# Ledger of designs, part 22: designed miniproteins, single chains, continued (4)

Each design is a single chain, and the fold is of that chain. pLDDT is the mean over its residues in the fold that is shown.

## One batch from the design tools (miniprotein)

Design m12787
Fold by ESMFold2-Fast:
Structure m12787 (fold): chain A 92 residues (1-92)
Amino acid sequence: KDSKEAVIMLHAHAVFRQLAAEVPSIPREVLEEALRKIYEIIVDLRDGKISLEEALAKIDEIFDEVAALAPASQRPIVDLHRESLIWTIKMA
């Protein structure tokens, strides 16, 4: 019933916890707001309010905002976690 949402959100929590550790220059509040927005997107996707393509586009926008706050040398870490979460959503 809730297994897909739970798997995606557990992975999202892991991604943002890892970003907080690896890219500490990104404000905690930004990461917490990004995680909240992702939860809303996943809920809307689950409820059929948005398409998968719309959900993925919204998640890309959130990660672009996060990447913009990271030092250039650490942006590949943000992009790696972006790809990891996107693939998890596509596979769910």
Scores: mean pLDDT 84

Design m12788
Fold by ESMFold2-Fast:
Structure m12788 (fold): chain A 65 residues (1-65)
Amino acid sequence: SSLTKEEIDYALDVFEKGVEAGLLEKTVEELAKALYGARLILNGKPLSPEMKPTEEDLKLAKELL
């Protein structure tokens, strides 16, 4: 399923702030993790370090970068 605009905007805000703070590299993988995390957080789901972004999250991250 496609991410909502709210999920994308949340992910981009977190990603951009992380990159600017030197906590994240500006990569497709890091943005895909942010997109996946935004979907979980905004739907009240817990985050886990073991969770990996989906193929759809990776494709969307490539389109946004």
Scores: mean pLDDT 78

Design m12789
Fold by ESMFold2-Fast:
Parts: structure tokens; C-alpha cells; sequence
Structure m12789 (fold): chain A 55 residues (1-55)
């Protein structure tokens, strides 16, 4: 649930036109590390990139 909440926050940031794709990817990496989910970092980045493209 903590990971899902972090992804939700990143998806909200992806809709902000002031936030760059690079910043979102960096935030996704930090969130994955903080939650001990480094093995899922590629999945998190993919979801964030999808949200950015749809925004």
C-alpha cells in the first residue's frame, strides 16, 4: 500500500506541466529505494512514464 500511494503521488506530479520527465523518474527511483522495492523500479518508472504521456 505504501508503494501504491507513492506511485499515486508520482502520477499526480506527472500531470503538472512544471514537472519534467527526468524529475519524475528520479522521484520514482527514490521512492522505490525508500520502500525497499528496488527490484520494482523499472515497473514504477514505466507507470510514471505512461501517466506523463497521458497528461
Amino acid sequence: EELDKAIEQLEKLAKDPRVSKESLITAARVAARMLGQEDKIDEIIQRVEEAYEKA
Scores: mean pLDDT 76

Design m12790
Fold by ESMFold2-Fast:
Structure m12790 (fold): chain A 67 residues (1-67)
Amino acid sequence: AAALLNAGNAYLNQGDLDKAIALYSKAIALASGADKATVLLNLGNAYLQKGDIDKAAALYAQADALL
């Protein structure tokens, strides 16, 4: 989980949004509780940078519901 999140963050910082999204999606499958909320927030940030505001908002709401 941590390795996938770190790799996703690296791609996000480089602007490779599609690779970041793919890695975060894999990390979500392995995460629970607060860790899952963290991955959902990062996935939301990736969609926001891609311009998908509605998807980002939905992911942020899912993260909030876990906290």
Scores: mean pLDDT 81

Design m12791
Fold by ESMFold2-Fast:
Structure m12791 (fold): chain A 65 residues (1-65)
Amino acid sequence: MRKAELAAATISFVAMSLGVKAEVEVEGDKVIVTLHDKSEALREQLREAAEAIGKRYGVEVEVRE
């Protein structure tokens, strides 16, 4: 199983749990998180979580707005 897929699944779960509007995609061995939520606080919370998850799994994570 690819680590990027595990990271993406974990980030998607966090986004759903927080109610943050975002898209999470896997591109090769990289995870791309696109933030659509209007709340700056929620966007920041998901960004921090995504970066921490990426670090834990050793996967590159790119966050976009």
Scores: mean pLDDT 82

Design m12792
Fold by ESMFold2-Fast:
Structure m12792 (fold): chain A 58 residues (1-58)
Amino acid sequence: SNSQEALEIGKLAQEGVDEARKNGETSAQKLAEAAMDKISEKFGLPKRVPVVEAPAAA
């Protein structure tokens, strides 16, 4: 059973989102990136390079 791993991933995602929200982030994209960064850090995966390009519709 790997249920403990799934719970840890969920906790890391929440920590990333909470930290980003404390920094004033409200964008769903940035909150998702913060969650993924925490998960990647836990598993030693390389973090994604931030995309600085705005969507065409902006």
Scores: mean pLDDT 69

Design m12793
Fold by ESMFold2-Fast:
Structure m12793 (fold): chain A 57 residues (1-57)
Amino acid sequence: MEEAKEVLRDYARELFKRAKTPEQRKAARDSAIYLGEKMGLSKEEAERIVDEVEAEL
């Protein structure tokens, strides 16, 4: 995918679906934010997208 935001949303959803404990959910959030930064998103933008995905679950 060419849209980093869409890739990040899909990745965050998959990580959160696999997270079964609070610790795993925190690790999923941290990993998704890290991926967002590596794709060229700002930390703030990556956090916003990840928080939106988490709120939808």
Scores: mean pLDDT 80

Design m12794
Fold by ESMFold2-Fast:
Structure m12794 (fold): chain A 67 residues (1-67)
Amino acid sequence: MAEEQLRESKELVEKGKKAYKDGDYKSAAEYFSKAASLGSLGALKNLGKAYEKLGDTEKAKEWYEKA
C-alpha cells in the first residue's frame, strides 16, 4: 500500500538525517535516495544537500530541480 511506502520512506529519511548529522554524507545520500524512490518529496531536497556535501554539485542540482 502507498501508506506502507510512506512509512518506509519516513524511516529512511530519519536514518538519512541521522547519518547527515554524524557527517556520514555517503550513507545519508543512500538513505535519502531510497526514500525519494518511494515518493518522499522531502528526501529530494535532503538528497541534494547530501550530494552538495559530497562535492557532487551536478547531482545536487538535479535533485533540487526535482523537489
Scores: mean pLDDT 78

Design m12795
Fold by ESMFold2-Fast:
Structure m12795 (fold): chain A 58 residues (1-58)
Amino acid sequence: GRKEKEELLQKALEAVYNDDLETAKKYLEKLGVDTSKVKTKKEAIDLIKEEVLKLFES
């Protein structure tokens, strides 16, 4: 549901802040997000922001 997606996005963001890009990608993958082209923390943050926006606009 919506809350489960919010929790996964929060965990992905926390992983990025902890400099754990690999864990952040795993949480995004659980949301069905393609992370194959994500190579930097900035790209991961931008992708998380996009997914948050989609979640509230759906």
Scores: mean pLDDT 80

Design m12796
Fold by ESMFold2-Fast:
Structure m12796 (fold): chain A 91 residues (1-91)
Amino acid sequence: MRKEIEELLREGSRLAEEAGDALRAGDYEKALELLERLIEVLERARRLLEEMLAESEHLSEEEVEELRRLLEELERQIEAAEKLKEYLKKK
C-alpha cells in the first residue's frame, strides 16, 4: 500500500509537470488531457490513503498524523486541478 501510494504520487508529479509544460506551450487540449489523468491518479492515491487510515490499528499515532496531512494535501491538489480543468474547458 505505501509503495503503491508513493508510485502514484510520483506519477502525479510527472503528469503535473507535463501539464504545466503544455500550458506554457499554449497546448490547452493536451493540458486538459494531462489534468484529467492527474486527477485520476490523485483520486486513486486518496482512496488508498483513506483505506490505510481506516485500518489504523497497526499504525503509530505519528504515522496516522502524517497520513492525515498527506490526505489533506492530496484533496487540495485534486481541487486545484479540477478548477484549472474547468477554466481551460472555457478556452
Scores: mean pLDDT 81

Design m12797
Fold by ESMFold2-Fast:
Structure m12797 (fold): chain A 110 residues (1-110)
Amino acid sequence: MIGELYAGFMLGLAGVSREELEAWGLSEEAVEIAELAREGRYEEARRLFIEAVVREARAHQEELGLPELADEELRAQAEESFDDLLAAARDPARHPELRAGARAILAANA
């Protein structure tokens, strides 16, 4: 789910360990994005995050029988979200807020 990918990235930026992420039942892909973000490998995290979000958004559009949004539009939305979250994470005082936000996303999508 898209929410799981966002939660993984947010938790990775907040420095959450792989063991905690796996205990929360996050997918392998969400855990991998989180690990890259935690390690400061932001370019790799960005590529994997955008690819995963675009794929999940496509699957959701197909399930609803709606006209497909252009890849450019889906990618632009994912890039904006990634950049906004990364900017927030540059302030360590915001890390508790990122953790709380990720938990809220996971709870809403449970």
Scores: mean pLDDT 79

Design m12798
Fold by ESMFold2-Fast:
Structure m12798 (fold): chain A 63 residues (1-63)
Amino acid sequence: SALEELYRELAEAAERLGEAYEKLGNLELAAKLYDAAADAYERAGEPEKAEEARKKAEELRKQ
């Protein structure tokens, strides 16, 4: 559906921003962006990608 496509695009954008902030050393903001990507992937019907994004956010918060 168009809504699932939108959520997938939002998730991908959040992931790219999360990667950028991770490279800049802003791990707190990167983790929040990966959490946002996970929520968007879940709404897009992509639970595997959502789980990977959630795991990445958790790992960043432990550093």
Scores: mean pLDDT 88

Design m12799
Fold by ESMFold2-Fast:
Parts: sequence; C-alpha cells; structure tokens
Structure m12799 (fold): chain A 73 residues (1-73)
Amino acid sequence: EFDEELDAGAEIVHAAVLLVISKKYPLTDEDIKQIEEAIKRLKELAERTSNPEVRKGLEEMIKDLEKIIEEAK
C-alpha cells in the first residue's frame, strides 16, 4: 500500500531541512522535539528498508541529527 522508497525520500528531505535550519539559529524546544521525532521516523525506515543505499543515507542523517540534539541539550 505505501511506497517505502517515497516515504524514505520524504523523511530524508525533512531531515535535511532540519539540518540546514539547525545551522541558522539557536534551536528552540519545538525544533529539538521535531528533530527527535525525525530521528525516530528515520530509525523505523532504516529498519524496514532492504535498499543498502537508502539505509546508509538514513543512518548518516540519524547520526547528524543525533549530534545536533546532543550539542543542543
């Protein structure tokens, strides 16, 4: 029913936007919450995907977002 590749692409794009935003200004509590939610979704997609390239991209995004959260807290 769902297109896994399209869903993964949408989440990767969303994560990329959050990464760019995090470089422009101090993160608000709302921004941190959105990034934590994005990490959760990316982890779920990484577990479900059978495509190694998609999984690698998701894992890289997760690491970048986790670093941002760690530095913001």
Scores: mean pLDDT 72

Design m12800
Fold by ESMFold2-Fast:
Structure m12800 (fold): chain A 57 residues (1-57)
Amino acid sequence: SMLEEAIEKAKQSPKDPEKIVEYLKLLFENPDLSDEEIAEKVGLSVEEVREFRKSDI
């Protein structure tokens, strides 16, 4: 699945791979979540969540 492929790619990232995986799972389950809600649930800043969205990951 696209989620599984994205998770595998995220694990190879030097940038907090565990948090990227959790971000992807949340976005897959709740695509309408705001950046603020994702940040609170994953333990990231809103700015970091926005960077993940821009990184096509």
Scores: mean pLDDT 71

Design m12801
Fold by ESMFold2-Fast:
Structure m12801 (fold): chain A 90 residues (1-90)
Amino acid sequence: MSAESKELAEKGKEGKFKKLIEELEKEIERLSKKYGIPEEVTEKLKESAVGVLAAYLAYKGASEEEAEKKKKEILEKLPKVIEEIKKYLE
């Protein structure tokens, strides 16, 4: 699953991949707080986004440049995902 893929990707890229994950999680946290998303839902959203990034890197053996590009793709779609989540919570 995503957690396993994350561990595999971290072994290949060490600290650089960890920093990318931290940046992604921080950005999700900021947006979630801005939209008033509950902390529990925010945590699950972070897990999902990190899992997608980790799976992509593990599957493709992608470079740091590709990882950064994938992170940006996730962040670009994030506002729509947050709107959908908020809709389900109301």
Scores: mean pLDDT 69

Design m12802
Fold by ESMFold2-Fast:
Structure m12802 (fold): chain A 66 residues (1-66)
Amino acid sequence: EIKIEEKELEVEVLRRDGDTVQVRASDGTVLFAGPEGTEVTFELSPDEKYVVKREGDEVKVIKIKK
């Protein structure tokens, strides 16, 4: 068994005004993915970090606690 406190958040990719793709997590957290094919890291709080990246035809959001 492996214990990992890092979970992938299922998000909805939204295109807002402007050329920035806005990604919203299941918990209602808004994340900015940026251009397609890029990996963007966002820190919403000192103890919470999110990595958003596009892989193929889907966008993945990973929550990094540590």
Scores: mean pLDDT 51

Design m12803
Fold by ESMFold2-Fast:
Structure m12803 (fold): chain A 56 residues (1-56)
Amino acid sequence: SDEQIEHIARVLFELLKDLPEEEALRLAREFLESQKLPDGVIERILERIRELYRES
């Protein structure tokens, strides 16, 4: 579960990292919602993507 969240967050970050953080998070959220993931999982993935942006 936590390993899957990390993997998904990293994949999405690598695809979106050339975009501004706010745009990347919006697109990531839209994608994750389309996959019908639970809200708690979506929030954890988005928080991890936010961390990756701020560590870059």
Scores: mean pLDDT 85

Design m12804
Fold by ESMFold2-Fast:
Structure m12804 (fold): chain A 65 residues (1-65)
Amino acid sequence: SRAAILSVKHDLMTKFGLSEEEADALIERARAGASVEELVAELQKRGVSPEDARRVATGIVTAVA
């Protein structure tokens, strides 16, 4: 849903320190069919812990479904 996407974008920016461009890029990758594992790798590259990355990646995929 739109509300779920906006909530995830807000969390990426405020809790994990991603820029709006970075948050939008991750959401777009999920829309294009990126797996949870692919998003986890990208979040870890940006300094998110493995546990937080998995939780957030699952949230992104669920929001765009």
Scores: mean pLDDT 84

Design m12805
Fold by ESMFold2-Fast:
Structure m12805 (fold): chain A 57 residues (1-57)
Amino acid sequence: IKYTKEGEELYLEEKYEEAVEKFKKALEEDPENELARRGLALSLRKLGRYEEAKKAE
């Protein structure tokens, strides 16, 4: 939960690389975290990393 919130904050600040790191940590703690998975995919798309974003879905 902590990492998901940090990732969302970073995403809103347009710090997409840092947001990806936080969402990955959130998924390491809870692999079924829907919000973290969605945040990871959205952040990766913003970075143009579409192949990784598809895998995150």
Scores: mean pLDDT 81

Design m12806
Fold by ESMFold2-Fast:
Structure m12806 (fold): chain A 85 residues (1-85)
Amino acid sequence: MIEVEASVVAATGGIPLLYSGEVGEVLSRDVHGEERPEYTVRVLSIEGNKVTVLHLKTGETLTLPLVTDSSGRKFVLVPNHKHFR
């Protein structure tokens, strides 16, 4: 399992994906509501400010930052798949 810090997500060309807060949810949309198939993940579990996800394009399991904005909107910060190692 790969754990990724928010700064590393930014450095890899990663993006925030919209999240409703549910285990089993598939996250495919960025902050503009656009589909991002290269970043699409399924949430496997939640632990505090982190989520464990399955990255659908690569099959990799990642532990990624969960962030909430001032409006209560939740996002998972997903790195660019080309930088998964």
Scores: mean pLDDT 75

Design m12807
Fold by ESMFold2-Fast:
Structure m12807 (fold): chain A 71 residues (1-71)
Amino acid sequence: MGRFTPEQLREIAEKFREVAESSENEEAKEAALLLAEAYEEEAEKGEYLPLEERVKLLEKAFGVKVEILPK
């Protein structure tokens, strides 16, 4: 896991807002907006949010489940 600067976190938040605007699915839009807000709050306050919470929102926004297959 890498560290993100406040500027990088704000840039990620803006990208999630763009995803929300381009999404056709209302549930995905809402999840993307929640992610954008969470990243902006982290950038402003410098507080680290639990990875699991961000993964839940990402899965909801994109409907994707990340699975790593063994070799």
Scores: mean pLDDT 66

Design m12808
Fold by ESMFold2-Fast:
Structure m12808 (fold): chain A 76 residues (1-76)
Amino acid sequence: GPLSEEEIARAASIIALAVAIATFRNQGDEKGVELARKALDAVEKNPDVEKTREFIRALDAGDYEKAEELVKEMEK
């Protein structure tokens, strides 16, 4: 049967974070990998596509403080 909106949001968030983890690992950004793995664990339980995108933008900008804050919000 068709996926629910929550299942689609979870899948989209997982894919985006898996790509981010691979990218940061290839760049040697150990902190980026650590934060992205925490975000991945959070979205498996509570998917939020908007927060996931905002989190990835923060990591891409090197704003680890904002990324850590967003992960805490995602871990509700």
Scores: mean pLDDT 84

Design m12809
Fold by ESMFold2-Fast:
Structure m12809 (fold): chain A 91 residues (1-91)
Amino acid sequence: MELVDVSDLDDEVAKHMAKQVELNPKSAKAWYLLGEVLYDLERYEEAKEAYEKAIELDPSFAEAWENLGKVLEKLGKFEEAKEYYKKAEEL
């Protein structure tokens, strides 16, 4: 993948979403959306932190549990990912 301009644009989008969570730090949805942007940018460690914050704020947010599972798979943590997927299905 050779997309220099897209990488710079994606960093600006991630920065914009980071500002949104700073303005609304208790919004699970804002943290979840930041996690989605970071995941699409393949910034999996940062996406993990954003989804973990969304779950901290709203433990019933099934989509955040599911996406955290997907991040863990990308990080090679397959057994941990299964536990998070199971939690998402129980919600």
Scores: mean pLDDT 78

Design m12811
Fold by ESMFold2-Fast:
Structure m12811 (fold): chain A 67 residues (1-67)
Amino acid sequence: SAVAEAARRAAAYAAAGDAEGAGRQKLESTIHGGNREVAERAAEAARAAAEAGDSAGMQTSLYNGGL
């Protein structure tokens, strides 16, 4: 899925040593249009779900955070 693809991309940036930059920029972009706490929690949950291979959980988390 497109959501899983985006998560894989983010993970690749993280593995390359740019984890904070890539994740922060995406989160900051979302925060400008929404609630920061919701976006932060959603981003963390989505990453955890993606690492576990849970596409449905990742999709739900991203949607709830506006990501």
Scores: mean pLDDT 59

Design m12812
Fold by ESMFold2-Fast:
Structure m12812 (fold): chain A 68 residues (1-68)
Amino acid sequence: MVEIEEETLEKYLQAVALKGYIEGDPEGIELARKLREGTLELNEEEKLELVKEGKKAIEEIIKERLKE
């Protein structure tokens, strides 16, 4: 369980991309496009850093949606 599964990584990537899309960030939209096309490649260190950032993004989105 020390390594991130691809499915889990994709969920965090989707959260980061979704946050960027909602905020109108073109970089977030580009990230979503690359993820969809399968052209996004990350090394293990980058994956771990992205998971932490994505987890924070997911928590922020969840808090807003749960209030509805």
Scores: mean pLDDT 66

Design m12813
Fold by ESMFold2-Fast:
Structure m12813 (fold): chain A 83 residues (1-83)
Amino acid sequence: SEIAEKIREIYKKVSPKPPTPEQVAQVRAELEKEYGKKAVDRAITAVALILGVSKETVLQLIAQSPELREIVRELAKLIEKGK
């Protein structure tokens, strides 16, 4: 619950305008290049489940929030280590 509250607080600091599909695709591509598609997809799915939102919503939030992007990056790193 506390990590979900932190993620919600971070979201409140971002622009009210949703990112474009191009911005979302760029952020996703950067993460996938670093950790691989499987680890990134799993990390996004985990955040989506924690927040009770869609994976698409998580991708939009990551494109807007560097802090949330770092949370996803850390999750992807942990998943990649598990192979």
Scores: mean pLDDT 75

Design m12814
Fold by ESMFold2-Fast:
Structure m12814 (fold): chain A 112 residues (1-112)
Amino acid sequence: SVEEALREEAPEAVRQLREFVPSKDPGKTSSALLLSGMVVGAGRVEEAAEALEGLIEQDPNNSVFWRQLGLVYMKLGKYKEAIEYFKKALELDPSNTLAEENLKKAEEELKK
């Protein structure tokens, strides 16, 4: 399954994330974002959060990084923090429809 494949590749994905996070190379930054999604899929959620926080330190105005951090916090069940990260993504890019959809979902989860 895709989930089993993600778990098998997780150690290499984590290694690459730790290497790519300090890089200002746009190609490596894009790869780090994709790898963070794989690490989350493998259940290594805290390592994905650490990598995204490093990416945000390098590029704090990138709406996509804030949206992805919100998704990580959704996975952790931390809906209050997820909402704030999705709001930050929308503040930086009001056209980020994925962040708007994610915000609505996080608000619905918080009300349960």
Scores: mean pLDDT 75

Design m12815
Fold by ESMFold2-Fast:
Structure m12815 (fold): chain A 77 residues (1-77)
Amino acid sequence: DEKKKEEEELEKEEEEIRRKNFEKVAEEAKEDLKKISERVKAELAEVGGEENTKVQEEELKKELEEIEKEKKKVEEE
């Protein structure tokens, strides 16, 4: 059945294209997340240590944790 073979070939081609596009997007996302992570870490260093900035420090730490989770998702996919 030529139609079934053509469909399987198309599916393989689509899978390969998706994988290549995904790998490229994943690499770009990793670099972007790294830059954001470095920026958030710099902000944490700036606001850390003062009592009136504790809430801001906790929010920045939470943002860093979310960035690390996104990095893991990108790596695992």
Scores: mean pLDDT 69

Design m12816
Fold by ESMFold2-Fast:
Structure m12816 (fold): chain A 83 residues (1-83)
Amino acid sequence: SNKGRLLRLLEEARRIAEDLGDEEVVELIERLIELAKQLTDEQAAELLPEVEELLEALKRGDLEKAKELAEELLERAEELLEE
């Protein structure tokens, strides 16, 4: 499912952020995981491309870009839950 894939990718992102030592990015991703649990499969599909970008930024060690993407994803997830 798209929701299952989203949660798996976010959990991977959280682990990479922890390994990089950025507590702020870890906290943003943890908040995003909690919101993602509340999304429908269709809503989760809308976030997948940007979560893939977040994961790529983290794998490159680009914490500034990762924080920007995590904040944007958090805002989008909150908007989807208000629909």
Scores: mean pLDDT 87

Design m12817
Fold by ESMFold2-Fast:
Structure m12817 (fold): chain A 79 residues (1-79)
Amino acid sequence: MAERAEEVARLLEEAARAAAAGDREAAVEHLARAAELLGYDREEARRAAERALAELAPEELARQLRANAELARRAAEAL
C-alpha cells in the first residue's frame, strides 16, 4: 500500500516536470501510469491527461500535479 502511494507520488512529480518542460508525451505517460496504479483504466486516464494538458497552462498543471504528489506521499505515511 504505502510503496504504491510513493510510486504514484514519484510519477506525479515526473509528470509535473514533463508538463512544465512542454513534454506532452512524457507527461501523459506518467499520468496514465499513476492512474493505472490507482486502479483506473489507463486509456481513459490518458485521454483525461491529454485534456488537462490542452486546457491548463503548463505551469498551472505542474503546480496541481506537485500538490497531488504531496498528498499521495502523506497518504502513504497514513497507510
Scores: mean pLDDT 77

Design m12818
Fold by ESMFold2-Fast:
Structure m12818 (fold): chain A 60 residues (1-60)
Amino acid sequence: GSKLTPREKAVLTLQYESVKETGVGLSAAEIGEKLGISPATVRRLAARAAAKGEALDVLK
C-alpha cells in the first residue's frame, strides 16, 4: 500500500475491478462518469498514482 489519495484510489479501484470482471480496463470517460469528474481529471489521477509507484498492470 502506498499513500494514494481517496480520489486516486477510487480511479485505480474502478480500473482494477473492470479488469477483473472483463479482462479490459475502463476508459477515462467511463471512470469519469462513475466518479462525476472529467476524463482529463481521471487521466491525471491515474498518472499521479503511477508516479507514486502504484502502477497497476492495467496502466501499462
Scores: mean pLDDT 72

Design m12819
Fold by ESMFold2-Fast:
Structure m12819 (fold): chain A 97 residues (1-97)
Amino acid sequence: MTMIGISADVYQDGKLIGQGSDYGDEKTAIDAGTKAALDALRKAGLTPSPDDIKKIRDAAEKAVKDALKKGLSGTGSDEVDLTIDGKKVTVLIGATV
């Protein structure tokens, strides 16, 4: 079983408002990265739309799949720029095998 490190960093107007990390298989990593980003946004009082949630999950999936494709010591990342409640938000997902 390939174990993947996942991280999510959430920025609002260039300031880090939340972050999270986990370690697990492909599904666990994608779910954890998505959850960390959404928890950070909600804790900041922001209301992500269903489309925002899809973009964040797609970023987590892309980062994890790119890391797996590279193999041992492989890395993947994706970045999503969003406007939520009139605020600029950037979600950075990173993955490492």
Scores: mean pLDDT 83

Design m12820
Fold by ESMFold2-Fast:
Structure m12820 (fold): chain A 53 residues (1-53)
Amino acid sequence: EEKLKKIFEEVLGVEPIGVEDSFFELGGHSLLATKVVAKVKSELGKELADVEV
């Protein structure tokens, strides 16, 4: 899903594309992980709820 990818890229601040793991390893490890999960859960929650409903 494009939404998931964009959320990850936006929160992690990928540059260039595909180097997000380096940024994640740096200082965004715990904090960014929590933030990404929250955003992903929010987006997936909406889609999953719509699909299930």
Scores: mean pLDDT 55

Design m12821
Fold by ESMFold2-Fast:
Structure m12821 (fold): chain A 75 residues (1-75)
Amino acid sequence: MAAEAARRTALELGLSEEEAEAIREMVARMVAGEEADVPLTADPATAEGARLSERVGAAFLAAHETLEAEERAAA
């Protein structure tokens, strides 16, 4: 759910389909805890992780609001 919401918000903000897909995959990995097992230079507790979390967090919140608004309009 979080990954889908993030992707939707990214598209709404005007991001490319490619970027939205990357964000969705990232969130899905995070939810499963898989990202913490990245063997490369990806440090989840550093500024790089904070930057990604900030964008994803904003996208998730906005996506939730959008879904609620659409449901209200349909109902």
Scores: mean pLDDT 58

Design m12822
Fold by ESMFold2-Fast:
Structure m12822 (fold): chain A 69 residues (1-69)
Amino acid sequence: SREEAVEYVKEYAASLGLTITDEAAELLVDRVGEDREKLEAAILSLAIHAKENGRTTITVEDVEAVVPA
């Protein structure tokens, strides 16, 4: 379900030492879909982007910058 995919996104981000906002996690699932491998690849890209900017939180703006609609 969408809700399970959103929870998975939050858990995977946490495993990388990051927090993702609920809005960002929902947007990511809406853009990428519920495929776990695609979500993992997108989260890894977002994690690199956030860490390069010295941040530990992934926001909606990060998803908009890194993940196409």
Scores: mean pLDDT 84

Design m12823
Fold by ESMFold2-Fast:
Structure m12823 (fold): chain A 87 residues (1-87)
Amino acid sequence: SAESAAVLAEIKKRLQAIAEELLAQVKAYVSPADLDAAKEQIRATLRAELDRLIAQSTVLTPSDKAELRAFTDRLIDEVERELEAHG
């Protein structure tokens, strides 16, 4: 529905903003020795935020939830690739 599509887009936008902020913080403040721990923390944070946002929604279908999980996995991969390129 148009309502579920709007909620889906808003959750994606919020997760992307969180990922961009975490990426910026790691690039600015994390040493190369701590990079693997930082990557694990980013994965955990994005997955926890996804679960929280899904749990708070009343309009998302099972298909929408699967789309959000796939989106989050791709976002994590993009952030990890960017951190590897930065080092």
Scores: mean pLDDT 86

Design m12824
Fold by ESMFold2-Fast:
Structure m12824 (fold): chain A 55 residues (1-55)
Amino acid sequence: SVEELAKEISELTGMSVETVLEVASDPVVLKVALYELSKENPEAAALLKELAAAL
């Protein structure tokens, strides 16, 4: 579910669930976040991409 994915990303990144959902819903912010996370935490990047696709 969207809530489960957002919580998992929150735990991996330290971002709040609210911030994760805001990032996933904004295409410009999402692209930047995916690029940054792909370098620092590839698992979080993959989940964020999945969350954005589920929205």
Scores: mean pLDDT 84

